# Designs tried in a protein design run: designed miniproteins, single chains, continued (4). Part 62

Each design is a single chain, and the fold is of that chain. pLDDT is the mean over its residues in the fold that is shown.

## One batch from the design tools (miniprotein)

Design m14142
Fold by ESMFold2-Fast:
Structure m14142 (fold): chain A 65 residues (1-65)
Amino acid sequence: SEVSREAALDILAIGLSLETGHRVEIRDGEVTLHVAPMDPEEAARAKALIAEEAARLGLRLHVVE
């Protein structure tokens, strides 16, 4: 359980953006992954990672390619 959910999700979004090299945003129970169009070969790894994290946290996933 997270008492400061907003702060934790903000930190998570920053961490995931740094980890994947793609922009990740978390708002209103949804994770949005902005896939860089110039890095298609790495996009699949980023999608898999973000999908797993979203599922673990009970968040919706939205992928923008």
Scores: mean pLDDT 76

Design m14143
Fold by ESMFold2-Fast:
Structure m14143 (fold): chain A 55 residues (1-55)
Amino acid sequence: TKTITTENGITVIEHEDGTFEVYSPDGKLVATTSDLTLEEVLKLVELNADKIKSY
């Protein structure tokens, strides 16, 4: 399991099975996915940072 916190305070958790969990800075679960790479998840998080921060 790998945990990455972005400059926007958004947390991405990568599980060994390739599942990702995205948490807002307030600690709310925003999204889960297993069909994307870590790089793709981070790009989507950056693109949607304002929406994710509103959670």
Scores: mean pLDDT 81

Design m14144
Fold by ESMFold2-Fast:
Structure m14144 (fold): chain A 64 residues (1-64)
Amino acid sequence: SAEDEKQADGLLELAEKTAERGKKEGRVESYKVSKDGPNKVKVEAVVDGEKLVHIISPYGSTLL
């Protein structure tokens, strides 16, 4: 729905800002943020040479 799309867009923006901050602080080497469904955002980050994947939803610490 339009409401779910609006929530997903908000999460995408928040995730990008958070990842960018982590990169500026030297905690994250690189990152990629993308939509993973109608109300989920996928964050792929490289930390200390390791690739980490995190799924974010509007319901908080995710229902995987």
Scores: mean pLDDT 70

Design m14145
Fold by ESMFold2-Fast:
Formats: structure tokens, sequence, C-alpha cells
Structure m14145 (fold): chain A 106 residues (1-106)
């Protein structure tokens, strides 16, 4: 299967990377997000929307997402196989809440 790898800096690019996974019928998607604190909530929402799209339209995709700050410190990470829409929703909610919590504490 096709593996896609992205380094992105904002929510729009996160969503575009995950939607490219749908378009390409990817089996694996790796995303590194270089983020500031102000971008964390939009990034969490973009990840949720992208994972839902993958779970609905391309079930079985494995996703690895790492959110790093400007110094390369890992703020949040997710590795999941999106077996179906429900799994994608569950992973997307958990990750979005984690990332939103980080934004409130920073």
Amino acid sequence: GKTLTFTVTNAKEVLEALEQGVKDQATKINITVKATADDLVPIGVAVFNGLVSLGENNPGTTVSIVIEDEDGNVLAELTATLTNLQEAVNHGIAFALQVMGLSLDL
C-alpha cells in the first residue's frame, strides 16, 4: 500500500494531508506538525475532521501524527489504525481533547 509522509505547520495543511490520504487510498500516513500554542485548537479540530474522513472513506489506514513545538519537543502524538468510522471518531475525539487541553495549559 501507499505510504504518505508530511511535515506541516498549521491546521489547514494537517487537514489537506489527511484528505490526500483519502484521495490516494493510502495504507499509512505520517504527519509531523510544527506548531505554536495558538495553533493547537485548530490543529486538534483538523485532525478530528481528517481522521473521520479517513475512517469513513478509507478504513484500515494507519495514521501517525506527532505535534512538536518550535524547539522539537513532542507535545502530543497519536498512532492508530482507523479500522472503521467509529474507531476514527473515538481516536479523533481523544486526540482533539488532549491537544485542546495542552492549549489551555500553555
Scores: mean pLDDT 85

Design m14146
Fold by ESMFold2-Fast:
Structure m14146 (fold): chain A 61 residues (1-61)
Amino acid sequence: SNEELVEKYIDDDGTLTREAAIKALIESGASEEQARQAVGLFMDEDGKLTREQALAALNLV
């Protein structure tokens, strides 16, 4: 599930790096371009996604 992908790639502070989020999206079946675009829509100014933002990106693709 998308929730299991988030848990697989989330770090100890409860966020995902841009690269981890892209990997999760590609593993879900997104292309690299789709993954980068989706992550860019939800990524914070510091280049990270919360659990909720990563899940939203996964649900978009």
Scores: mean pLDDT 84

Design m14147
Fold by ESMFold2-Fast:
Structure m14147 (fold): chain A 90 residues (1-90)
Amino acid sequence: GSPFGVAVAALWALQQLNKAKATSKNPELVDEAIKVLRKLAEAAFNGNIDEVEKYLEQLEKLADEARKNGDTETADLIRQAVELIREELK
């Protein structure tokens, strides 16, 4: 894995969440996930792994909240992003 790979995974997730926001029943939660992913991508470009881990924890909490709200599509997209980013950190 590489910081570049982490950033690419985060940017992919950003694009998918921006598309999902148009049909989401909770656009505020989608906006929060987008903000966290942007900060994560910036941290990855700066090589700040501690900040990347912090933002991954925030994304996991947002995925759990989306699931509780019945927004399975948003929860699954956030989970996929977290898994891809964690693979790039290996």
Scores: mean pLDDT 83

Design m14148
Fold by ESMFold2-Fast:
Structure m14148 (fold): chain A 81 residues (1-81)
Amino acid sequence: DEEEKLKKEIEEKRKEIEEEAEKLEKYTKENPNLSEEELKELREKNTELGEEEMILDLAEKEKISLEEAKKKLNEAKEKLR
């Protein structure tokens, strides 16, 4: 069942996003003297994780593939210009 496979994939990816977010938070707390370049990289990574979460939410809501959800998110960004 493609729908059950998608739900499992979304759940696994959400767990990965949460684990990555926790690692970034821990790294930031343990390294208070990060350079501006390192802080920029951390911000970019947090933005990427947020976009991935939006893609997962869209895929779950509309019951579409992650690839289709990503395309819809990109189309929505173009319409908001």
Scores: mean pLDDT 79

Design m14149
Fold by ESMFold2-Fast:
Structure m14149 (fold): chain A 82 residues (1-82)
Amino acid sequence: DALVDEILEAAAELEVAVGSGNTVEAQKAADKLVDTVKKLGNEDAKDAIIKGLEDKVKELEKKGDATGAKIFKELVDKIKKL
């Protein structure tokens, strides 16, 4: 499924951008991920993605990456509103 591949690519781009401190690229990857999840229209997949992102927020907060945690929190909130 092309949408599933797009989700995986956007998630990988987001992880790289957050890890490198590139906030602009991180926001673009996050927006792409939201759009692709919306197009997918699958509630079970949406719930699984939200859980994975929430686990990543906890990991980043534990490591002291407040900026990365904020980006992932905002992404979770956007997906929850879909």
Scores: mean pLDDT 80

Design m14150
Fold by ESMFold2-Fast:
Structure m14150 (fold): chain A 57 residues (1-57)
Amino acid sequence: SELEKRLVVLETAKAILDAAIDFTKTLDRPDAAADVAALEEAKREIEEEIRELEEKL
């Protein structure tokens, strides 16, 4: 179904964001903390969308 396809896309996006967050945390840069915060917010939005889609499956 289209909902199942969307769920796969969102789960993949979440995995990519997790990898990006982990990588950014290794950077010794003054802006790294702000970048991590932005990525964590994007991840929270993806997790919320996954939750809503799972309720419809």
Scores: mean pLDDT 85

Design m14151
Fold by ESMFold2-Fast:
Structure m14151 (fold): chain A 93 residues (1-93)
Amino acid sequence: MVFTNLSNDEVVMAEVDSLEQARAEVDRLAAEHPDKKIVVAFAYDPEKKTSTAVVRALEDTTLTVYANGKKQTFDLKAGEELVVEGGGVYLEK
C-alpha cells in the first residue's frame, strides 16, 4: 500500500482509518517526532482500492514518489505537504 526506503531515523509513518484521520495524525506525528525529516499518515479506501498518503516535510528535503506508474520528484520546504493517492505508493529519498 504505502512503502518507503527512508530509515526510521528519517521518517515515521502511521496507518489510520480515514483521510480525515490522516490529516489530524500528521499534526500529532510532527509534534511527537520533530527530529524526523518526514512524517506520513495514510489510509486505505476499500471501495476505490487505493491508499492515500498525507506527507509533511519537517525540514527541507527532496522526495521521489512512485504512484500510478509515474515517478515524480518534489523539492519540499519545511512545513510543506503532499497528498498522494494510488493503488500502491512508494516514497523514496
Scores: mean pLDDT 81

Design m14152
Fold by ESMFold2-Fast:
Structure m14152 (fold): chain A 70 residues (1-70)
Amino acid sequence: SKQQQALQLQAQLLDAVVAGDLAAAKRYADQLLALQDPEAVERVLASLEVFSQYDPAAAELLAYLREQLA
């Protein structure tokens, strides 16, 4: 389902951020945005806002997603 796909992409995106693989994280973010699920996007942004305080990769991905949503 679309919900299962969004949850899988969220997990893969966060794993890529933890691994420092920003290229993979951006690819998963683009796929998540393509689903046009505002609730899933909001959950990812909320997680990245918390993690961006401790992880530069999370901060860069958060900025990237905000640019895509502007």
Scores: mean pLDDT 86

Design m14153
Fold by ESMFold2-Fast:
Structure m14153 (fold): chain A 83 residues (1-83)
Amino acid sequence: SLKEKLDEYIKKIEELPPDSVEALRVMKEAAELLGNRELVQKFDELIKRIEENDPEAREEARKLTEQVLNTLKGIKERLDKVK
């Protein structure tokens, strides 16, 4: 179910450094699951920039990862109330 998949992604992200390529790849998969194409593109761009050693990309990735993680947790809480 969507709720179970979201819980899995949240747990994976919380185990990883928020500015890591691994965390961004998990975030990209979560964004794809939610159908958010703009967010998928943002994470893909950040992954490439980090691999190119762009110092600004790591800080942007960390902020975006934290923001999206909070959004995923909020979506999961709403799904927990569905009968």
Scores: mean pLDDT 81

Design m14154
Fold by ESMFold2-Fast:
Structure m14154 (fold): chain A 57 residues (1-57)
Amino acid sequence: MKKDEVLEKLIEYIRKHGLSIPPEELIKLAESYGFTKEEAQLLVSEALARYIRELLK
């Protein structure tokens, strides 16, 4: 799966559960798509940043 597809899935997951979801669960979700923990952390940070930017725009 491409990184952009995983980012989209992470953003949808955040929308479903809200910002109360622990970042650790989002990291584990990204890892389940074949990314390393370090890559998963970067993907989660980007997904959260995009979600917050969309809310503030």
Scores: mean pLDDT 79

Design m14155
Fold by ESMFold2-Fast:
Structure m14155 (fold): chain A 110 residues (1-110)
Amino acid sequence: SLLEELRRAAREFLRLGKRYGGRVAADALVYGLEKAVELAKERLPEYTLEAEIALGMALISIAVGRLINDEMYGVELALEIVLRTVEEHPELAEPFLEGLKAAIERVRKR
């Protein structure tokens, strides 16, 4: 259920990224994922390493997108890493969903 909500939020985030631009999407996603990891460290300290690895890999994916001048490619890879991490560690679904909702809100903020 939470994983399905996370997949839905990821699809909505990609739709917004196409509308507002890859740089805006990438910056919002970094904000949301950093928030997700802080929440995970607070609520689920036993998953700190898994959450931090997911963030590190997502940040590398975003950096690669910037280097090849394809920001949305980096965003898509980062979201795939998040979804894979939550599939392997379902306890992380709530903090990552909250982080992704924060990223969506940041893109919509006008």
Scores: mean pLDDT 90

Design m14156
Fold by ESMFold2-Fast:
Structure m14156 (fold): chain A 78 residues (1-78)
Amino acid sequence: MKRFEIKVVAPGVSEEQIVKTLETIGAKVRELKRVMENGKEVFHIVVDAPDEITEQMLKNILESDLGGEVLEVREIEL
């Protein structure tokens, strides 16, 4: 398992939609926060994912399935 920290802008997307999208690739959401930054609603997400999941895969699914703008994906220590 790898842990990732993600920041994504997804206007009109619910927390439940984000969780469901990430679960399709086996990523488990550990933390999810909705914050206002520079007039935009930003989701700060911490996920645990299988070792084969990459930062690029997380970015692709959030951009493709949710229409999100991924600001950051970073692998962090467990």
Scores: mean pLDDT 83

Design m14157
Fold by ESMFold2-Fast:
Structure m14157 (fold): chain A 75 residues (1-75)
Amino acid sequence: SELEERLKKIDELMAQALAAVKAGDFATAQELYNEAALLAKETIDKYPEVAEEVQARMEARMKELLAARAAVLAA
């Protein structure tokens, strides 16, 4: 379904952002995060019933990105 494709794309963009952070490419990570955040907003606007799920997913991914960034900067 379109919803499943959107959720998959959000996960793919966030995974790519995490990989970029781990590589020290914070500029690319920010661009990928911004794209994922925009898609998440559009998905919530179209499918308000998944708002809580999408928000929780984005929050979990953001915490992972921040932890990875802190680890890279500490190395």
Scores: mean pLDDT 87

Design m14158
Fold by ESMFold2-Fast:
Structure m14158 (fold): chain A 94 residues (1-94)
Amino acid sequence: DEKVKEVEKLAKEVKEKMETANPDEIEKLLEEFVEKVKPYAEELLKNKDEESGKKILILAAEVGIYAAEKLYPEDKEVRDAVEEVRKRIEEAKK
């Protein structure tokens, strides 16, 4: 799916930018990514393309986890929440 591939590209690019970003930049990158992805997710759900919509939501969750780990690397509650979401993502990919 071309739309899923475009979102995969956006997710990869935003994660790469987050690796060297400061906290304020990470928050801005996350907001920009969500704004770019939201129309794709809404369009796919409206068109009943549940499989592609699910893939886009998983990609967005992976970016969110990556941002959370970068913003709060020493927070145990954030780490525990990230691990729970990561397990759910892996189950959803099956």
Scores: mean pLDDT 78

Design m14159
Fold by ESMFold2-Fast:
Structure m14159 (fold): chain A 57 residues (1-57)
Amino acid sequence: MQEEIRKKLIEASKSPLPEARKIIDEIIAAAPHLTKDDLLDDMLDNGLITEEEAKAI
């Protein structure tokens, strides 16, 4: 994962749910080769969110 995208994912993990969704949508808009599932899997693998939080996003 690119460093800039990683920083945005860390920000999303610390944000309220509506803001986290906006950040993820912005990443996908800027990098359309990435899916929401790719971003959520990266966050899970790095311990930024739980499986329950990933389902809510």
Scores: mean pLDDT 79

Design m14160
Fold by ESMFold2-Fast:
Formats: sequence, structure tokens, C-alpha cells
Structure m14160 (fold): chain A 78 residues (1-78)
Amino acid sequence: SLKEKLEEIRKLAEEALKSPSPNVRAFADEVLRIIEEAEKTGNYEEALERIKQMAEKALKSKDPEVQEFAKKVLEILE
């Protein structure tokens, strides 16, 4: 379900907040913000689409840690 995918992404993002990379932490923080908004509005489909677009853009990042986090997010969304 959409809610289960958001929960899996949330757990991944919470783990990513512990990363030594400031770029990974910033990306994870933004993902968590989107999830919090979805929980308040019930717009889970919109949140997942937004997170997917962010992760697809992050794959083009020059930071390999950001690319790795983005790959994991996209695997959940497949």
C-alpha cells in the first residue's frame, strides 16, 4: 500500500539522518518533511510522486552518498 511505502521510506530517511554526510542528512530531512505533510493531508500518492522525482534528480548528484540514498528510495517506490 501507499502508506506502507511511506513508512519504509521514513525508516530509511531516519537512518540517513545519522549519516556523516551533510548532503544526505539534508535530503533525508526534506523527505521526512514531505512524509509529515502527507500524514496531515492524507495525500500519500502525491507525496510518493514528489519523493520519486526528488530521488530521480538526486541520482544525478556528484555526491555518491546522495546517489546511494536515492537508489534505496527508488527501490522502495518500484
Scores: mean pLDDT 86

Design m14161
Fold by ESMFold2-Fast:
Structure m14161 (fold): chain A 99 residues (1-99)
Amino acid sequence: MSPATREERNALVREAIRRIKAGDLEGAAEAAARAVELDPDASRAQREGAVFGFGLLAAEEQGPEAALEVARRVADLLGLSEEDREAVLARLEAAVAAA
C-alpha cells in the first residue's frame, strides 16, 4: 500500500471511530467499509476482522445493540457471504455477551 493510501485509510479509521462515539452508526460503518476497500488484497480474515473489531468498539461506546448494527452494516457494505456474515455476527454477539 502506498503512503498516501495508508494515510487515507488511517483517516477513514479515525472517522469511523469518531462517528461511533457520536452515535452515527451508519456513517461509522460507511467509513469503516471504505477503509477496508482501500486494500484490494484484503483477505477474508481481514474483512471479517474489521466487522468484528468495529462491532466491539461500537459495543464499548454505545452498547451491545450498536455492536450488531455496525457489524451488520460493515458486513453488508463489504459484500460478505451470508454464511460469513452469520458466523462473524454470532462470534461478536457471544463476545459482547461475555463482557
Scores: mean pLDDT 84

Design m14162
Fold by ESMFold2-Fast:
Order: C-alpha cells, then sequence, then structure tokens
Structure m14162 (fold): chain A 100 residues (1-100)
C-alpha cells in the first residue's frame, strides 16, 4: 500500500509537469491529462483509506494500465522523456500489484 501511494504521487507529479508543457503546444491533450490528474488525486484519497488488498490491487492495476496507454500516446507525439517517466512508473506499479 505505502509503495503504491508513493508511485501514485510520482504519477501525479509527472502529469502536472506534462500538463504545463502541453498547455502551449497541445491544449486539447493538456485538457485530457488534466482530467486524468483529477482522477488520480481522487484515487489517492480513496487508496489512503482502503484496507482491502484485492481493491488496492485493482486500483494499482488500473493506474498502471492507463499510464502505459498515456506513455504510448506521448511517445507517438514526440514527448519521449515524459513517455519514459510514465512507463517507468507503470512498470513499478505492476511490480507492486504482483506483491499484493
Amino acid sequence: KEEALKALEEAIEALEEIIEELKDSDPELARKYERVLKGYKELKEKLEKETDPATIKTYVGLVAGELRELSEELEKKGYYEHAKKLREIAERLREIMNKL
């Protein structure tokens, strides 16, 4: 749980950085990522209160899957450093999920 919360916080920070860069270059994509960011902040609050391992595993898996999709989208658009960062967080979340 603690490792999952830390990885989710890193994802939130990464998304905030991506949104700032995208606001001028791709406003539509920035708006999409703002919605994802809001969802992750809400999920973090929910995860802090969650005690069921199966539910925690489900949330971690959902975030890992979405970060992989976002990473692929960023890579296709040429944001390679941001894509790499989200992929690394997604991989770490999958490792955490497998330990739950």
Scores: mean pLDDT 82

Design m14163
Fold by ESMFold2-Fast:
Structure m14163 (fold): chain A 80 residues (1-80)
Amino acid sequence: APSEEELRAEELNSLALMYASIGKKLESKGDYKEAVESYRKAIELLEEALKLARGELRKEVEENLERTKKELEKAEKKLK
């Protein structure tokens, strides 16, 4: 059975992916300020997950974090 830390990391990763998805949908509507806020929440959750994640899950969290940071940078440029 996975450890409590591993289960928590999975929950944090899943929640982060939900916020990243919301951010992408908001960005597609031109709601860049709200998209940035959603991406920032996703990044915070992924950074928490990264502290707990091991093995294959850790790699997935790292990849999700890097992708979400790139989406945040793109959305932030639209606020200028």
Scores: mean pLDDT 88

Design m14164
Fold by ESMFold2-Fast:
Structure m14164 (fold): chain A 81 residues (1-81)
Amino acid sequence: MEEADELEKKGDEYLKKGDFIKAVSYYLQAAELYLSLENPDYEKAARFYEKAADIYEQLGDEVNAEYFRKKAEELREKVKK
């Protein structure tokens, strides 16, 4: 999906610039787009939640890192069903 690819690119650009809050915002928007599809792409959405969790972990924000890790795990469990 072209819109989600653009959001990922923006997230990656802000991550490289050290703007972690903007990077997380774009990754979460990409995850939401994959979840809002007629057939949700749970695996792609989970990857973006893991990217957000990785950023929070690097910032020392264990609470938000754990929250998004858990979201990614829940979405991956949906792929198995």
Scores: mean pLDDT 83

Design m14165
Fold by ESMFold2-Fast:
Structure m14165 (fold): chain A 60 residues (1-60)
Amino acid sequence: SAAELGRRLREALRESGLSHRQLADRMGAPEPLMRDTVRRAEAGEAPVPVIEALLRALGR
């Protein structure tokens, strides 16, 4: 579920030590968009494919 993936994303980001800027650079996206997208994804408010794409960018 999106909520479960969002919890995993929060944990993965915390463990990775990556900033929103660094994640944005990996995804080819602007930092403000990435910050908002990550916030929504962590809350389980983003579509499942978006959360999965963020997890893949973190090597998960």
Scores: mean pLDDT 81

Design m14166
Fold by ESMFold2-Fast:
Formats: C-alpha cells, structure tokens, sequence
Structure m14166 (fold): chain A 103 residues (1-103)
C-alpha cells in the first residue's frame, strides 16, 4: 500500500537546492489513494511540471514491491519523466518498499 512507507527514509530525501515545488492536485491524490506527504516530498525533490508529477503519482499507485526501474522506464520512458523526475520517483519508491533493487 502507498500508506506503508519508511518515514525516516522518506524524511532523509532532501529537496534540490533552488527547486520550486510543483503544485499538487488533491483530487488526483484522492483518486490514486496516495498520502499527501508522499506527493509533497516528490514535488519538492525532482518534479519539473504538473504532468510529470501526475505521471510519477500514477507510477507510485501502480507500483508493487516487485516493480523494477526498467518497468517504470518502459511505461514512463523518454518524454514523460525528466532524468531528475525519474531519480526522485526512484528514491520515493525505495522509501515505500515499492521498488525492487536490481541485483
């Protein structure tokens, strides 16, 4: 569940210096059942646009503990996530236990 996350790991993810948070749509969070704290953290770390934030939130909602970064790249490849957006999503998914580390 997106509500089962490592709070300490999530808190340790620092926002990028000078990064302005993207606006979070509360209706999208309700639709996807994502905690506001997760969306706010993602918006502060590496989200560059509202569309990118939406794609990141949908990826989190679909993710399971078996989700790999390759699965995310296949579904949300070039043109949907920036390099910073993908790295931010990866860090959040790790904190949530929704990303399988590649061997």
Amino acid sequence: SPHDYDEAALAAIAPLPGHKPVEVDPKLLEELNIPEVIAEKLARVATTSGKELENQLRAIAEATPDTTIEDLMTKYGAGTLSGKGLEGLKQILKAMGLLKELP
Scores: mean pLDDT 69

Design m14167
Fold by ESMFold2-Fast:
Structure m14167 (fold): chain A 90 residues (1-90)
Amino acid sequence: SVEEQEAMVRRLLAEYRQLMEIYKEKAKEMAKELPAEEVLKKVEETLEDMIKRMVDRMRRENISEELVQKAVEELEKLRKETLEEVKRIL
């Protein structure tokens, strides 16, 4: 049902929000050992990989393309916000 698909998307989005917060803290630790530019590149690559993995998982679960697209838009917004926060911390 649509309701079951929406519930799955909400759970996946919540999981990825938590992962983004965890990775923000890891970026602070990495910044102690690595140049800021290298930390930013690793954060960007990791967040892009997270979005790709979520899309792959949603497609395996037969989530509708419309719901996948809306979830990707939300993840991209969170990714940009997280990157701006990391830039300010570094």
Scores: mean pLDDT 84

Design m14168
Fold by ESMFold2-Fast:
Structure m14168 (fold): chain A 115 residues (1-115)
Amino acid sequence: SEYDEALEAVEELTERMKEAAKTLSKEELIELIRARTAEIVAAIRDPRLAALVAGMTELTIEVLNLEDKEEALEIIERAKRAVERDPRLSPGEKEIALKLLEGAEEVFRIVKEKE
C-alpha cells in the first residue's frame, strides 16, 4: 500500500538523519532533511499523506533550531499527543507521523549531545 511505502521511506529517512546528525553540522543536517523529505513527498500520491510527512519534518527542523532543550522536547511530546488523539488521522497516518516524531527526538538528542 502507499502507507507501507511511505512508512518504509520514513524509517529510512529517520536512520539517515540519525547517522548524519553524528557527523554533519546542524545546517548541513537541515539541508539533508529538506532534500530527502522533498524526494519522499514527491513520491506520495495522497496529498493528505504528503502534507503529513512534510509537516512532521518541518517540525523536526523547527526543534533543531531551538536553543532550549526542554522547549524542543515539549513541542515533540505535544505533537505526539496531538497525533495520537486526532480522529481525522487513520492508523497508518498515525504510525507514519509517530515514527517521524520519534526520529525527530532521537536526532535532536544526538545534535545536543554533540554540542
Scores: mean pLDDT 87

Design m14169
Fold by ESMFold2-Fast:
Structure m14169 (fold): chain A 57 residues (1-57)
Amino acid sequence: LTDEQQRAIVRIANEALARLDAGMDPETVAEWARERLKEAGLGQYADAVIQAVLAHA
């Protein structure tokens, strides 16, 4: 992973955690995060990132 890709993952994960903390539905947050990661060219990491986010919520 490049530094830019690592920063993108961290940014998306932090935003997903903020949405969960705000009471947003986990399924909705997971779909949002998957789409953001796909747009960033990081779709292959989506399952791992989403699993990590949901484990820390």
Scores: mean pLDDT 84

Design m14170
Fold by ESMFold2-Fast:
Structure m14170 (fold): chain A 77 residues (1-77)
Amino acid sequence: MLSPEEARRRIDELLRLTGEAMRTLTSPEEIDELGQAALESIREIVDEADASEAEKRELLEEARRRVRELVERAKAA
């Protein structure tokens, strides 16, 4: 089971890698699909976290915001 700090670290690394991969994509549809895949992976990380339901909800809300920002930046490039 992951500590909340370990879960945040894994989410940060996944989002970093997702952003890097998005820079190699030319299709808005592929960028959207990669963002959705990242959110599914983050959901699994959060489910493994030894955290309260409120903390898990906060992690997911923050992750959705960060993925949206990555998608918007990739599409604007």
Scores: mean pLDDT 84

Design m14171
Fold by ESMFold2-Fast:
Structure m14171 (fold): chain A 80 residues (1-80)
Amino acid sequence: PELPASAPERLQELLRQLYEAYQNSPDLERFEKIVEESVEEQREVVEERLEELLKLPEEERRAAVARTLEEVLERTLEKL
């Protein structure tokens, strides 16, 4: 996965953890299913936050998007 240079260190660390979990998974189909289900469960929360994000200036919006992604990844990792 390509990491943007401006991404917070926490987001980068979570993406590394997800990639390591993928590489060490004995069952890739199960891994993919857990990730997909976790993302789908969080869809409503993400959609609600998107309405708030659209009201923010670009700099604050970038930080808020990164925070939203961090939360999605954290919850996904908890299920793995």
Scores: mean pLDDT 75

Design m14172
Fold by ESMFold2-Fast:
Structure m14172 (fold): chain A 78 residues (1-78)
Amino acid sequence: SAAREREERERKIREEIQESFLLMVASLMARTGEYFSDETLRRILESLGIDESKVEEIRRRAEELRPRIAEFRAAALA
């Protein structure tokens, strides 16, 4: 139905926005070496309607991205 199709589109858009924000925050933390507190991350996620369990995912992604960003910077200077 049109209503179900609309709900599916809205869910997909929300998921894409959520993924983009998680990646942006993780990338920022990895690039700067600064990290937000769990309270700050929780507040940001709450404002976006994202589950609080994603705080640990953001931290994990930042840790994963940190060496890759360092390699990218080294390659860009070569």
Scores: mean pLDDT 74

Design m14173
Fold by ESMFold2-Fast:
Structure m14173 (fold): chain A 78 residues (1-78)
Amino acid sequence: MSNEELAKLLEERREQILAENPHPETAELLDLVIEALKAGVDLAAVFARAAERAAGKSEEEQLAVFKEVLAEAIAEAK
């Protein structure tokens, strides 16, 4: 599956995903992932970088680091 195909799938399922997970953080994270995919970002590289930075941190801190790395990767791709 290409980044474009995955982004389209996530956009088509956005309503369903948010209905099942109606937290503001879920919407923000989903929108960042869709933007990263459209920008041609390598999500595997983002996960690897985020995991390295977030080693030993809480789940909330891990999520914050993942969002930070996603935003950095999107900026680098543009």
Scores: mean pLDDT 76

Design m14174
Fold by ESMFold2-Fast:
Structure m14174 (fold): chain A 71 residues (1-71)
Amino acid sequence: MEYNLMPVIAILKLEGEEAAKEYLKTVFGLSDEQAEKFIEYLKKALEIIKTNPSLQAKLDRLVKELEERRK
């Protein structure tokens, strides 16, 4: 479901492509090839988020929450 992609986009921004790819494989049950294609889509979504201040603020909050929960 597309609206649940925000946490994956936060992981992509915070930890990079490999971490986001593993999350997609583990949580969504995607293959390596499917996860790689999904990462391409998430990169495009991240570009769009950067043009929208409200979405950027929401992403920044999720990144901070993920960082604090892992420490």
Scores: mean pLDDT 75

Design m14175
Fold by ESMFold2-Fast:
Structure m14175 (fold): chain A 63 residues (1-63)
Amino acid sequence: SFEERVAALKEEIRASRLPEAEKARLLAGLDTVLENREEFSDEELEQFLAAVRERIRALEAAA
């Protein structure tokens, strides 16, 4: 489910080498999308998850 995918992504964020401030922002963003998921299309939700994953990869590559 989308909720299970978000839970898995949150654990990935927590386990990552990202700065704590960036982790907090990404986690808050995921919580906001979960709370308001009725406001988004399935395509928009998939785009959001893809953007978060790309942000994690970009930040880890820059470290």
Scores: mean pLDDT 81

Design m14176
Fold by ESMFold2-Fast:
Structure m14176 (fold): chain A 70 residues (1-70)
Amino acid sequence: SAEDVLRVLVDHAVRHAPPEVAARAREALERYRRGQMTAPQAVQEVARALLEGASDEVVDAALAEAERVA
């Protein structure tokens, strides 16, 4: 589900991505929890943050984990 994908991407970003990417991931999750964006929109925001600010290794690992729950 999109919610499971969101959880996995946020958890991965917080553990492995730079602080700025982790902060963007947390913000997307908070906006989702407050009803300010849908789960697919939050997933898109976290994925974009990872692609723009994380290493290829971190991005590839995040996408592989998301694929397992999607």
Scores: mean pLDDT 86

Design m14177
Fold by ESMFold2-Fast:
Structure m14177 (fold): chain A 79 residues (1-79)
Amino acid sequence: AQELIEEALAKIREALRAMDNGDYETAAKKLVEADRLLDEAHAIDPSLETEIARAFYEIVLGIMKKYDPEAYKIYEELR
C-alpha cells in the first residue's frame, strides 16, 4: 500500500512538471495513472495517508480544470 501511495505522489509531481512545460497530454495521462494507483492503495489499506494523497490529487486536478481546460478535456477522455 505504501509503495502505491509513493508511486501515485510521484505521478502527481510528474503531472505538475508536465503542466509547467505545457505538455498537457502527459499531465492528463499522469493524473489518470495516479487516480488508479490511489484507488488500489485505498482498496488495500484505507488510511489517513491514502486520504491525504487523494486530497493532494484532487487539488492538482482542480488546478488543471481551472487553469488548463484543454489538459482537463484530455484527462476526462482518458478516464
Scores: mean pLDDT 83

